# Ledger of designs, part 84: designed miniproteins, single chains, continued (3)

Each design is a single chain, and the fold is of that chain. pLDDT is the mean over its residues in the fold that is shown.

## One batch from the design tools (miniprotein)

Design m10891
Fold by ESMFold2-Fast:
Structure m10891 (fold): chain A 101 residues (1-101)
Amino acid sequence: PKWLGFASFFVHYTLFQPENIDVAIRSFEEAMKEAEKEGKVSDVLDLIETLLDAYPKLLKEKRKLFLEAIKKYVSGIRTESKDPDLVAKASSILSKIEEIL
């Protein structure tokens, strides 16, 4: 599935290739776009939550632009989604990002 490919890319570039943070952000945006088409937005949000739980210090100190990109997108889901489960998950992720930042 296309969303999983893009998700694998943004995880890899965020964790292992900080010089290419723009690639991580673009891959994240493409992962969310493809996930929306495939009904997999919840799965991508789960992956984001896993990253926030596993690497909060790295993300805060060395990947702030990526955190800001995630925050912007997840805020959009919270305000525009009609799925209460997605809204709840987005709110949880935003709370975690706010605690990290």
Scores: mean pLDDT 79

Design m10892
Fold by ESMFold2-Fast:
Structure m10892 (fold): chain A 86 residues (1-86)
Amino acid sequence: EEAYNERLEEERRALVEEVLAATTPRMAELQAAGDADGARIVQMAAIRLVLERRPVSELPALIARLQAQDLDAQVAATRAELAALS
């Protein structure tokens, strides 16, 4: 069970690294272009992948889904989810 928990922690760290590698340059590009809302959507997608332990391959579909939704509602929902984990 301890070895299992160590593997889950390693998988989580690997996922965080992959998500950051995929999202950081995109967020920087969007921010440089003045697309603050687009940058926030990418950040929310990154947070949700990590929280839900979803693969980075789901990132483009999640970004597209979030772009179609009410941004303020998405921010409020994500903030509430993070607060519940604190």
Scores: mean pLDDT 74

Design m10893
Fold by ESMFold2-Fast:
Structure m10893 (fold): chain A 70 residues (1-70)
Amino acid sequence: SMEEEIELRREIALGLLRMYLTSLKASEEDIEEMIKKFEERAEKIPPEEQTLETLNKILLEIVKEWEKKK
């Protein structure tokens, strides 16, 4: 179903976000905060527009925002 596909895409994007932040030596607290931020932004996107491309754009924006706060 579309719901199951969206869930899988979100799981892939969350895994990538966690991987990037871990590679950049972000704290566990920062990683959890950025994951929550990603989930909040993804929830605002219509289900039919929750593609891997769109989700990847959001996760990269979050990584950039985190880097700028350092």
Scores: mean pLDDT 83

Design m10894
Fold by ESMFold2-Fast:
Structure m10894 (fold): chain A 81 residues (1-81)
Amino acid sequence: SMEEREGSILMFEALSLKSEADFLAKKLEESNPELSKKAEELSREVDELIRRFKEGEISLEEMRERLEELRRRLDELVKQA
């Protein structure tokens, strides 16, 4: 269904965001430990969002809105790096 396709796209976007956060955390581990920790925390928030979406606790719209917020937060961390 279209809803299943949208869900799959949002899941791929979430996994991509997590991968980027994990990469940033590892890159900054020695040079900026505080920023690295914030990237790790963002990665954990993405994992929780994925879990809640899989469990049907949140809607497609809420998932999209949450991912947009987390993407903005990652972009701010990248600017600080």
Scores: mean pLDDT 88

Design m10895
Fold by ESMFold2-Fast:
Structure m10895 (fold): chain A 81 residues (1-81)
Amino acid sequence: SEAALERLRRLLERAAEIMRRAAERGELTPEEEAELARIEAEIQALLDSLPPEDRERVLREVLARIAEIQREFARLLEERA
């Protein structure tokens, strides 16, 4: 549903913000690690709730966004090194 896609977008934006702030500090706090784990679990639950026809397409989009977030995080960490 569009509501599920909007929720996925918000979760990915929140994950990106957490990782950006963590990269600026040079570490993830236990609270941030717990929140990221919760976000990952909610993303998985939302993907599992989608019709089979949409799941593969949306999964590809989510994985692409996660890869983008991971590349940005790595870049920021390298700039700190």
Scores: mean pLDDT 82

Design m10896
Fold by ESMFold2-Fast:
Structure m10896 (fold): chain A 103 residues (1-103)
Amino acid sequence: SEDEIIEKLLELIREEKFEEARELIKKNPEIVKKFLEEIKEFVENAPLSEEQEKEVLKILKVAREVLPEEVKKVLEAILKNPGVSEEAKKEAEELLKEIEELL
């Protein structure tokens, strides 16, 4: 059940259980890659609320060490979206710099 894995991942991230969240990603990389692709498409085509920006950035920060290429693609989509806040774009730029060291 892909939906149950994503729901559990989001729960762990909201509870700040980041090590457990990373382990879940490591055990389910294809499911999380698909989820990151869905986030990318959403970010490319929709204005984000401040809450959505913060939640997306938390997901990307947790996933960056396990799925750096997929996270990079979502961060690039954030930076190209004129509807994303300057604060969220600055955080995305910082995460991209960190990912350059992983790639």
Scores: mean pLDDT 85

Design m10897
Fold by ESMFold2-Fast:
Structure m10897 (fold): chain A 90 residues (1-90)
Amino acid sequence: MKKLQEDKKKLEEVAKELGIEELQIIPVNEEEFANLSTNTFEKQVEALKRIAEQGGDKPKKAVVYVVAEEEISLEELEKIAKELEAKEAA
């Protein structure tokens, strides 16, 4: 979680410095992140700067992505297993 928390905090700080009012942070898996056009921290920062440069009287909105620490946790796997058992029992 350290990298996820650090990257999230840095993106929030950059967005705040750039005056972005609406920042949506979406946790994604590593494969989804790699397929994004903003698939590096530096590219995400550049995207935020471009949004800030658009200027004008409209609220500045941005969406950024962060890699989740684990794609599927053991707790999430247990939930999926329980849902499958319930579905088979029905």
Scores: mean pLDDT 63

Design m10898
Fold by ESMFold2-Fast:
Structure m10898 (fold): chain A 63 residues (1-63)
Amino acid sequence: MTKEELLERLEKARSVDELGAVMVELWREGYISIDFLAEVLPKVRSGELSLDEAKELIKEAIS
């Protein structure tokens, strides 16, 4: 999947599971580190980060 396709999926993600799936693909394609994935995804699952906050952090990380 291209970076552009993953960014579109990120914008359309409406659940933690959808966001997590996009983050795993971003990691597999080399756009985010495993450390970033391991830090952000549990915080979204716990509610420490909202979906919108997590999406903003991901966009900043891949810019």
Scores: mean pLDDT 83

Design m10899
Fold by ESMFold2-Fast:
Structure m10899 (fold): chain A 58 residues (1-58)
Amino acid sequence: SIFEKLKEKLTAQVEAARARLDAAIASGAPQDVINRLQLELEINEGLLLIVEGVEKVT
């Protein structure tokens, strides 16, 4: 279904964003870089939650 494909894509994006954030923290990146990566992770996590919510009521 379209929801399965979208969840797969968003899950991969969340995992990639988390890995980038973890790498930045581990390398001592500037706080502005960390904040940007945190926002990117939160956006992708939020989108995944919305898709999961829509699938449950559709």
Scores: mean pLDDT 85

Design m10900
Fold by ESMFold2-Fast:
Structure m10900 (fold): chain A 76 residues (1-76)
Amino acid sequence: MEKAAKGAAEGAKKGGVDEESAKKGGEGALRIYQSGASPEFAGRIGGYGAAVGSGLDKEKRLKAAEGAAEGLKKAV
């Protein structure tokens, strides 16, 4: 479980998300995944949210979402 949250967080960082926001986004992604969502959907939502929390622009938010989705999928 922690590995999945970490995978999502590392993926979000590719979009420029800071360490603290990435960890929170990874935890959020894990919770969404545990509620029955796909790892790609859960990671995408968590990564996007983390980028919003970091004050990043739209392009960085999309990159963080994509990275987090891939990171979570690889970790589960």
Scores: mean pLDDT 82

Design m10901
Fold by ESMFold2-Fast:
Structure m10901 (fold): chain A 91 residues (1-91)
Amino acid sequence: SMAEEEKKKEEEFEKEIEEKLEKVRESAKELGLELTEKQEEILRLQAKAAYYFEQGKLEKAKEYVLKAMDLAGKSEEEKKEALEELERAAK
């Protein structure tokens, strides 16, 4: 039942993302800040990038890093550096 094990891992991952976002929401609220939909999406994309990187899925990790950086308004040079750092860390 490899399919059941994969689904359980995906459910655990989604749960971890939501727990992480909940902590960020509470911290922001305590500081009198409200998270925008854009900020929440950046955090989700960063969490997905970290997850795929830890699984050795470097190409998927790069995809989510780029999406997060695009939403955060990062330059093309900053995106390039981030991808190069991710590749170095994967060695």
Scores: mean pLDDT 78

Design m10902
Fold by ESMFold2-Fast:
Parts: structure tokens; sequence; C-alpha cells
Structure m10902 (fold): chain A 83 residues (1-83)
């Protein structure tokens, strides 16, 4: 697996964590758990961005990470409105 493939998988995992936080919030689950999942997702995106820059990743991967960060931020806003 290339470093770029690993970074992409890390980003996909972060988006999945954010989606789980949203589902938990919609079901009236624990707000602290939902918030923790969102913080973990955002931290994972930040780490992915740093790794991508360190490994001189393609412009396509950098764009993909930026789009995923925007998506996670939108999910975080939705979760905050439900809590």
Amino acid sequence: MTPEERIKKMVEDAVDLAEHALELARRGGDPSVAQFLLLTALSTIDLAKRLAKKHKASPELLKYIEEAEERVRRIAEQVRRLL
C-alpha cells in the first residue's frame, strides 16, 4: 500500500467517524460521545493533511482531503444543532 493510499484510507475513516457521530446525535445518543467522535475525525483530517504535505502528495489527494475536511465540518455543524 502506498503512503498516498494509506492517507486516503485515514481520511475515509475520519469521514465515517463523523457520520457515526451524526447518526448517534439523530438517535438521541450520548452528546459527549458524539462530540468525541467529531473531535477525533477533525484531528485525523489534520494529521492526514500534515502527512500528505510531508510525503509531497499529489494535488488530487490534497484536494480530496480539503473536500473531506469541509464535509466533516458540515457534519459537525449538523451534530451541534441536534445536541
Scores: mean pLDDT 85

Design m10903
Fold by ESMFold2-Fast:
Structure m10903 (fold): chain A 96 residues (1-96)
Amino acid sequence: QKLSPEELELEVEIGLLEMERAVLLTAAKTLYEKGKLSEEEYAEIEKKLKKAEEHLEKAREALAAGDFETARKHLEEARKYLKEAKKIIEEALKKS
């Protein structure tokens, strides 16, 4: 049987969050290189993006196992960490 609509939705959502993580990492590196982020702020962003990556990996594992509830739970956690990283980046931009 072809991918269910639910499996397709989760695959797309995981992919979009993986893309957002990559964009935020690039933004953080650029801001750090320009002296717009302190070493502490940059380390905190990297820590949050690493936690998001761990949850996205677990979401993919759960999806492969057919556990859509666990996949959604890990996606929610990944979104939370990405939002926290984005907030630090946005606050750094306001100081500029």
Scores: mean pLDDT 87

Design m10904
Fold by ESMFold2-Fast:
Structure m10904 (fold): chain A 62 residues (1-62)
Amino acid sequence: QADVEKILRDNGVAQAAQIAAVLVANDYSAEALDQVLATYDVPQATRDKVKAALKAKGLLKE
């Protein structure tokens, strides 16, 4: 979704479109998001911030 990609871009995450596509393909799983962010070497602080932002928007399934 465009909203996911925008949150990733706003938090300085490279490969925002690819990461958003993985999240969509995994039905917005928080676990899948954390794994893909780690795979792209996104810092832990940024990962936590992105997860919090997506959760606040209702864009993460748990």
Scores: mean pLDDT 77

Design m10905
Fold by ESMFold2-Fast:
Structure m10905 (fold): chain A 67 residues (1-67)
Amino acid sequence: SAKEAAEKAIEAGRKGDWQGAKYGLLEAASQKDSESLKKASKEIIKYSKDPKAIEVGKNALKLADQL
């Protein structure tokens, strides 16, 4: 589900796995769940220490506003 994909993205982002974060966010976006996508994006931006994961989160947050 989009919620499960979003939760996996948050966990990946916290661990510095920017590719895993990107994959989970794209899966949530594909299901058009803007709320799960926004929540996960904000969590990744707030708690990730990886600049690439933060960038992925910011891009996903912009995408969520278009869903």
Scores: mean pLDDT 80

Design m10906
Fold by ESMFold2-Fast:
Structure m10906 (fold): chain A 67 residues (1-67)
Amino acid sequence: MAAEMTKAVQDAVRYLAEQGASSEEIQSMINAAARAARERGLSDEEVEEIKKAGVETAKENGVEVKL
């Protein structure tokens, strides 16, 4: 479900940021999650919510990401 994917992306982004991952690494992870969501049949709206949640979580942890 979109909500579960959103939470998983937020948790993964938070973990990566805490480990000192680069903006490029976090961006790559968010893009991979968005691709997986599309392959699972999620709508464009749900995919954009997942991407937005990942970007916002990265920003909250001091990493600026552009998708």
Scores: mean pLDDT 81

Design m10907
Fold by ESMFold2-Fast:
Structure m10907 (fold): chain A 75 residues (1-75)
Amino acid sequence: SSSLQQKAQEVRRQGILEEARYTVEAIGASSKYVGSKSEEEKQQAREELDRAQEESERARQETEQKLKEIQEQLK
């Protein structure tokens, strides 16, 4: 139905915005790593990068799951 199609578009839009946010965080962390002068600073930047990548993957999986549920309702 058009209602389910609208819901799917909203889920996709929210997923894109969330992934964009984590992409910006990952770029920031990478920049910090390259600019860091101490091992402590590099370690913090590395942890921030890893977290951003993990959150991005989680967000992608949640978006895919929500879209799958909507697609199943269309069958």
Scores: mean pLDDT 84

Design m10908
Fold by ESMFold2-Fast:
Structure m10908 (fold): chain A 85 residues (1-85)
Amino acid sequence: LRDHPEVVQGRRLSEMTHEPVLVGLVDGKVVLPLIVGPIDIEELRRTLRELHERYGERLTLFLYGEGEAVEEARRIAEELGIRVL
């Protein structure tokens, strides 16, 4: 999972820009595309709820960077039982 091309790219982009990056995978497939920069927290909340409704515990979320959007995504994921790495 950590060696997935999208996850590796997201980590590098976060290191270079210091922006928040999120990637969601289900069974090794990207279901939440790479998100970079400031994120609309309300849109993020809705997207994570919809993904959890569709995929349940099969969803793994990768979070890189710092900021309110990353912390809110982590909190929503924990509430919904989504795996965060």
Scores: mean pLDDT 73

Design m10909
Fold by ESMFold2-Fast:
Structure m10909 (fold): chain A 77 residues (1-77)
Amino acid sequence: SLREELRELAEKGEYLEAAKLLVEAGLSPDEARELLREAGVSELDIRRILGVMEALKRLGRDLSAEELEREGVRLVL
C-alpha cells in the first residue's frame, strides 16, 4: 500500500522518493501530512518529506536528488 511504501522510504531516509510518490498521487500538503502520520512517520521526517515535496513543485524535477533534499531541509529548518 502507499502507506507502507511511504513508511519504508522514510525509514531508509529516501525523502525524495517519498515526496515523488506524494506528488504523483496528487495530494495536497495537508493530505500528505495526514497520510504520513497514518503511516507512522515521525514529525521530523514528515517535515523533511513535505519540504522536498514543496521543492519538487516549485523548483521542478530538473535538480539532482541531493539538491532537492538539501532544499527541502532548508525549507523546514
Scores: mean pLDDT 76

Design m10910
Fold by ESMFold2-Fast:
Structure m10910 (fold): chain A 64 residues (1-64)
Amino acid sequence: SEELFEALSKVTSKETAEKGVEAYKKTLEEGGSRSEALLAARRAGKEADPKNAGKITQAVTEVG
């Protein structure tokens, strides 16, 4: 989760990075896999910051 926040905060706002990490943690808490959690983080980040969608996708992929 710390790695994910750091990767996201390099390409988007702190607020968007926090939303991505929250989606990741929530998915894991609900019994989702790490792959599902990373997908949720990517979707949440892209929805919050569509302008940086490509960079967000790449950052999440690099963590996973």
Scores: mean pLDDT 84

Design m10911
Fold by ESMFold2-Fast:
Structure m10911 (fold): chain A 83 residues (1-83)
Amino acid sequence: SAVDLLLEAREEEARQASELAGIPLDLARALLAYEEAVLRKDAATQQEILDRFSEYADEITLDKAVDLSVRLGVNDLKRAVLG
């Protein structure tokens, strides 16, 4: 699915984010995928991510996702290309 491709595309960044933030890898994957879905303005993919990672639903917010991306050094150019 589109969600699976999105999760796989950022797996290395998710591993680094998990280590840097001290959060579970699954939460890091969900946060980075959620940010990309928001940047793509894809509400259906956003909801599928929340449903798939329901145990972390309250932690999956755009603010937390952006914080992880900033900590990884993701810049505005990458966001403009992907979203």
Scores: mean pLDDT 74

Design m10912
Fold by ESMFold2-Fast:
Structure m10912 (fold): chain A 81 residues (1-81)
Amino acid sequence: DLSAGEFVLQEGDREERLTVKDNETSDVLAEAGRLSEEKGLPPRYTIEIMRRILENQHLSPEELRRLLLEGVEEAVRRVRE
């Protein structure tokens, strides 16, 4: 079942499906979406953050959350320029 191991990224009218290795990574991706929404980030930056997490799925959940937080901080700085 692809829905159990995939994550959907949306950029405007474009939808990309990416493979997620485990539920812990899925939780980090959900947190990335939530924090991006709280910070008012455009979908473009949310997608960049989620791609970074998906490229680094070999890391521990703690390290993935670190990448998430770094990505959100960087995006917030760019949006507020």
Scores: mean pLDDT 71

Design m10913
Fold by ESMFold2-Fast:
Structure m10913 (fold): chain A 81 residues (1-81)
Amino acid sequence: MPTVVVARVTAPDEERARRVADAMEEVARKTPGFLGSTSMVRGNTAYITAEFEDEKSAREGAERIREAAEKLGAEVEVRVF
């Protein structure tokens, strides 16, 4: 069953938010079972919605997304649906 990951990230500034959005998209895309993603940046906040073929792939993608954001010094909230 396709599973969706949604992440919201708060960064120190807009440039960092854009870098976090790019990093989250890249790690999601490289996760096995990745189907597609959309990201958005508004001010110092970045959002990603990523779809995966199953819950296992989505959980791996969610962890990679979280780690990518945290490495760039951002606060991240990740949810799997």
Scores: mean pLDDT 85

Design m10914
Fold by ESMFold2-Fast:
Formats: structure tokens, C-alpha cells, sequence
Structure m10914 (fold): chain A 100 residues (1-100)
């Protein structure tokens, strides 16, 4: 269960980041590029903390930071697929935290 949730999150996050980076490049949007980089960093830390069985509070903190950046990306992108992916990522992070 937890392993499958982590795999799904990684797949959805990869799709989200690829779409965000592509859009940033197409529109020459430096703010979107920076937010995508920050999201990738926070998500990477979330995966590291989950893998290392870190305290739930630390995992929740990184999840909240990633969710905030994801929402900012969705607003700037103004793209329905990116918005949907951000929502799915948020839900998967919450489920991973519950299983932890």
C-alpha cells in the first residue's frame, strides 16, 4: 500500500514537473521555472524523509511546503492538467502521511 502510493506520487510528480518546466520554457517564465525547481527540492526532501522513516511532523512540514508551491505553480500555469496533477499530488501526499 505505502510502496504503491509512493510510486504513484513519483509518477504524478514527474508528469507535473515536466509540464511545468515545458510551460516555463515555452513562455520564458522565470518565476514558474524557479517555483518548479523549489517544488522538486521540497518533494525530494519529502521522499527522503518517508524513506528514512522520519517523524510524522517533519514529513507533514515538507508536504505542506510542497503543496503550497504546487498550488502557486497551478495558478501561474493556468492549465487544467497541471491543476489536476497538483490536486492528485496533494491527495497522494496526505495518504502517504496517513499510512506512515
Amino acid sequence: SLSELIKKLAEKANEFLLKAYDLAKKNKDEKLLKLADEFKEKLGKFFELVQNNAPKSEIEKQAEEAKKIGKEIAKLANDEEIEKLAKEIEELMDKIIEEH
Scores: mean pLDDT 89

Design m10915
Fold by ESMFold2-Fast:
Structure m10915 (fold): chain A 73 residues (1-73)
Amino acid sequence: MIEEYEKRLAEDPTDEEALLNLAKAYVEAGEPKKALEVLDRQGIRMVAVYGVVPSEEVQKLTKEIAKLAGLEK
């Protein structure tokens, strides 16, 4: 439910559960590049605008999805 998690992040940009679920939903939909873009943009926004550092879980998931996106031939 991509729209539900996007709405949660719009209301609370520091909602890591919504961010993780949104990224996973994009991977499940076969769009790992979109998942990575969401993680990168939201992660930067959390730090730069809200002063919140993403958790180790968010960082680990970002690295895993980046590898999936990098499998392009």
Scores: mean pLDDT 73

Design m10916
Fold by ESMFold2-Fast:
Structure m10916 (fold): chain A 66 residues (1-66)
Amino acid sequence: MVTEEQRQRVLDLLTRGSAAAKEAGLKGDGVYDEDAKKVIKEFQQENGLKDDGVADNETSEALSTS
């Protein structure tokens, strides 16, 4: 299972990394591994979002609001 530390690290990277990746126009650097996808999916399930493992606007807002 993914630990709370791993989850927090992934969510923090998603929050800042998505903005940085978009600004830089880099696709490779924004690739999520299996653990990152699992963390996103679990986060979505806990927040009542669709658990597709994709960091949508709703997921990003939930991450940023905290």
Scores: mean pLDDT 59

Design m10917
Fold by ESMFold2-Fast:
Structure m10917 (fold): chain A 73 residues (1-73)
Amino acid sequence: SELERIVQELLELAEKGEEVDKSLIDKLAKIAGLSEAQVELIELTLKQRFLDSEEVEKLREKGRELMKKIEAE
């Protein structure tokens, strides 16, 4: 999956101490031809690593809704 590949690459960059911001995500999404919903899902996945458990659960619910939207396309 293109989405899974981009998520994996961004996670590897973050683990190496590279800065992963919205500009980098948008640039990679443009190269990979990702939709706006797929970009938002990637951003939410990365944000989950820096939030408390309650906010993480809310973002997971949002991510599930975005996945349903992506699967419907």
Scores: mean pLDDT 63

Design m10918
Fold by ESMFold2-Fast:
Structure m10918 (fold): chain A 81 residues (1-81)
Amino acid sequence: SESILQEAKALLNAGEVEKALDVLRSAGLLDLKSALEEGVIDEAEASDFLERIRQASNVKEIVDIDVEIGVKVLKKAVDNL
């Protein structure tokens, strides 16, 4: 979601932190959906990540969650080599 990330960056540069946070939550939800569809995570893990994304109160918390999802994707890819 390159367009979503560009929107979040523009909002952060404008000082619109809360709007940027909402845009980043949307990006995290799309990444989560892709991980679930690719079988990287199961439905129970997806439910936990979904709640964590929804409860995240700042940019760092959302970034940390997105990194955690990305690490799971990378580990799954390495295990398939």
Scores: mean pLDDT 80

Design m10919
Fold by ESMFold2-Fast:
Structure m10919 (fold): chain A 71 residues (1-71)
Amino acid sequence: SFKETLAALLRRELIAAGLSEEEAERLVRQAVEKAPDEQAFAEIASALGRIAREAATPEEARRRIEDYLRS
């Protein structure tokens, strides 16, 4: 499905940013749980992917993503 494809792409982006597979899976799952529908998930996935690409370190990426998901 579209949502599954976006989740897989987001997971790969988080791993590319230096997060472990376990951390990436956990954060993707939180993003899925936060989203009430596919449109909301696409918006969240886009925001998290941008954070992962912009962050200078894996630690920064993780902190910013967790902050976003907490809001």
Scores: mean pLDDT 86

Design m10920
Fold by ESMFold2-Fast:
Structure m10920 (fold): chain A 115 residues (1-115)
Amino acid sequence: RPSPEELLEELLEKAKEVVRNGTIEEQQEFAREQVEWLVANQSREELREMGRIAIERAEELAERSKDPLLKEALLYYAERLREILEDPSASKEELARAVVLLVGAIAAAEVLEEE
């Protein structure tokens, strides 16, 4: 079984491919499918661990980013996920959705900085 770190890296790699080559509609469908998969296949505690790792990566990337819009998006989605991690009433679906949204922001930032 993959670790939260390994699963996050796999999700990021897939997200980067969709960002590079996909339409907006394909990006939206990918995000929905990943949320559904995470809810079905990961525990709440595994999603929380993935979320903590994703926040750290997003904050480090934001500190180095020269694009103010990408920096703002990274910090916004990282803060949103942190709020959900601190909310005991948040559902597993809300947590998975916040993780996928932050992963999407990280993927977009990393793809655009490859140019």
Scores: mean pLDDT 84

Design m10921
Fold by ESMFold2-Fast:
Structure m10921 (fold): chain A 100 residues (1-100)
Amino acid sequence: RPSVEEATDRLEMAFAWAVLEIETLLKEGKLTEEKLEAIIERLKHIARGILAQLSPEERRQVLEAFRAAAERLLATVPAEARPYVQKLLDELVALMEELT
């Protein structure tokens, strides 16, 4: 069973990889609405799997820690990628709030 810290780290890593994939697809001119939605759904699936192993109180702690880390990462993202990464973050946070 993961700790809150381990769960937060896993979710931050999954989010960072999703951001990198969005940036790469955007640079290559290959980012489509369908590909973005697929990335969002995959990240939501990963988040559900991580959060299912935690209590409701632990899920709240992970959400708080993750939100802070994700907002810091979003500030470093190139301006052209920022709307797509913001959509990814908003949909992931909405899911995590529903599961809390």
Scores: mean pLDDT 87

Design m10922
Fold by ESMFold2-Fast:
Structure m10922 (fold): chain A 94 residues (1-94)
Amino acid sequence: ARFAVAEVDGEGAYTAAGVRVENVHAVVVRDLARGLAAVAVSYTPDPAAREAAREVARQLAEAVGASEPVALYENRSVEELRRLALERLRRALA
């Protein structure tokens, strides 16, 4: 497969940051052929969840060596995050 997709429970990332939140979903997409990675994170409309989503995005981008800026979205499903992250990687290849 050209793309690898990982769904990340935010618990691992935000716990390492010393923040505990719920309702944060993250997706990492890698283009295996080109070695590019994109991170997309969704949060509920809560200031604490938004801040935690930023921290999760930062940690995941660092961990995967993201070639794309991290993207934050409000109230998106994991399936929507996969689509958005894949589209961002496709744009980076164009």
Scores: mean pLDDT 63

Design m10923
Fold by ESMFold2-Fast:
Structure m10923 (fold): chain A 103 residues (1-103)
Amino acid sequence: KLEEIVPEKLREEYEKLIKEYEEKLKKDPNDKEAKKKLGKAKAKLGKIYEDEFNLKEAYKYYEEAVKLYESLKDDPEVEEELKEARENLERVKALLDMFGLEP
């Protein structure tokens, strides 16, 4: 489990996964599995940044995860991940507003 690794190394692992899936999507923009995996990796990276109180980066990655999951409309497997990513995005947006920070 990635949670057993130090936070900096966890960020590096998810950034690596994001790069790999983004390269797959450049070759096949309609690869639903790659979009799903990329969305999950971005949501996890957003959570890592939120835990570090890097709210601007957390917002960016949650927003990108939401957009990826929304592009997978009608896939029931992403419904829970989309709901969670939307809730996380709204929470981080509220925190940014409370602290007077721009997303």
Scores: mean pLDDT 81

Design m10924
Fold by ESMFold2-Fast:
Structure m10924 (fold): chain A 95 residues (1-95)
Amino acid sequence: LTPEQREVIDLAAEAFAATVILVTTEKNIDKMSKEELENTLKILRDYLKRLQEGLSRAQELAARGVPEAGDLASYFQDLIKRAEELIKKLEEKLK
């Protein structure tokens, strides 16, 4: 594996971890206490920043012609949209 291919694998692992957080939050959001909602909001805001950084890195790799990097960038973009929508729902529940 080239260093660029290893970076794609690392970014894919990061995207998968974010997916687990988003799916788990979506399933449990209606059952959360106020304290759980506040803590989850903080976690998702931190993950949103990391997803934005991941998107930037994936786009750089795609621009260099690294295989799968373009698809990965698209996936990060979808995760960012999901995270933003979920943050909105959490903020609405907290009033």
Scores: mean pLDDT 87

Design m10925
Fold by ESMFold2-Fast:
Structure m10925 (fold): chain A 55 residues (1-55)
Amino acid sequence: MKVKVVKDYTAKNSLEITVKKGEEGEILLELGPYAVVKLKDGRVGIIPKEYIEEI
């Protein structure tokens, strides 16, 4: 499922990923209020779902 980052997010731990508004990727796994995403640049990590939207 394709997603776009809707606002900047800074990782709070080593499992999370820092992202900027406008980055695109795909959801690999949903974890309650969090998602594991793979960005178009190849980075993988956890972000809160409120920072992404389906496109």
Scores: mean pLDDT 82

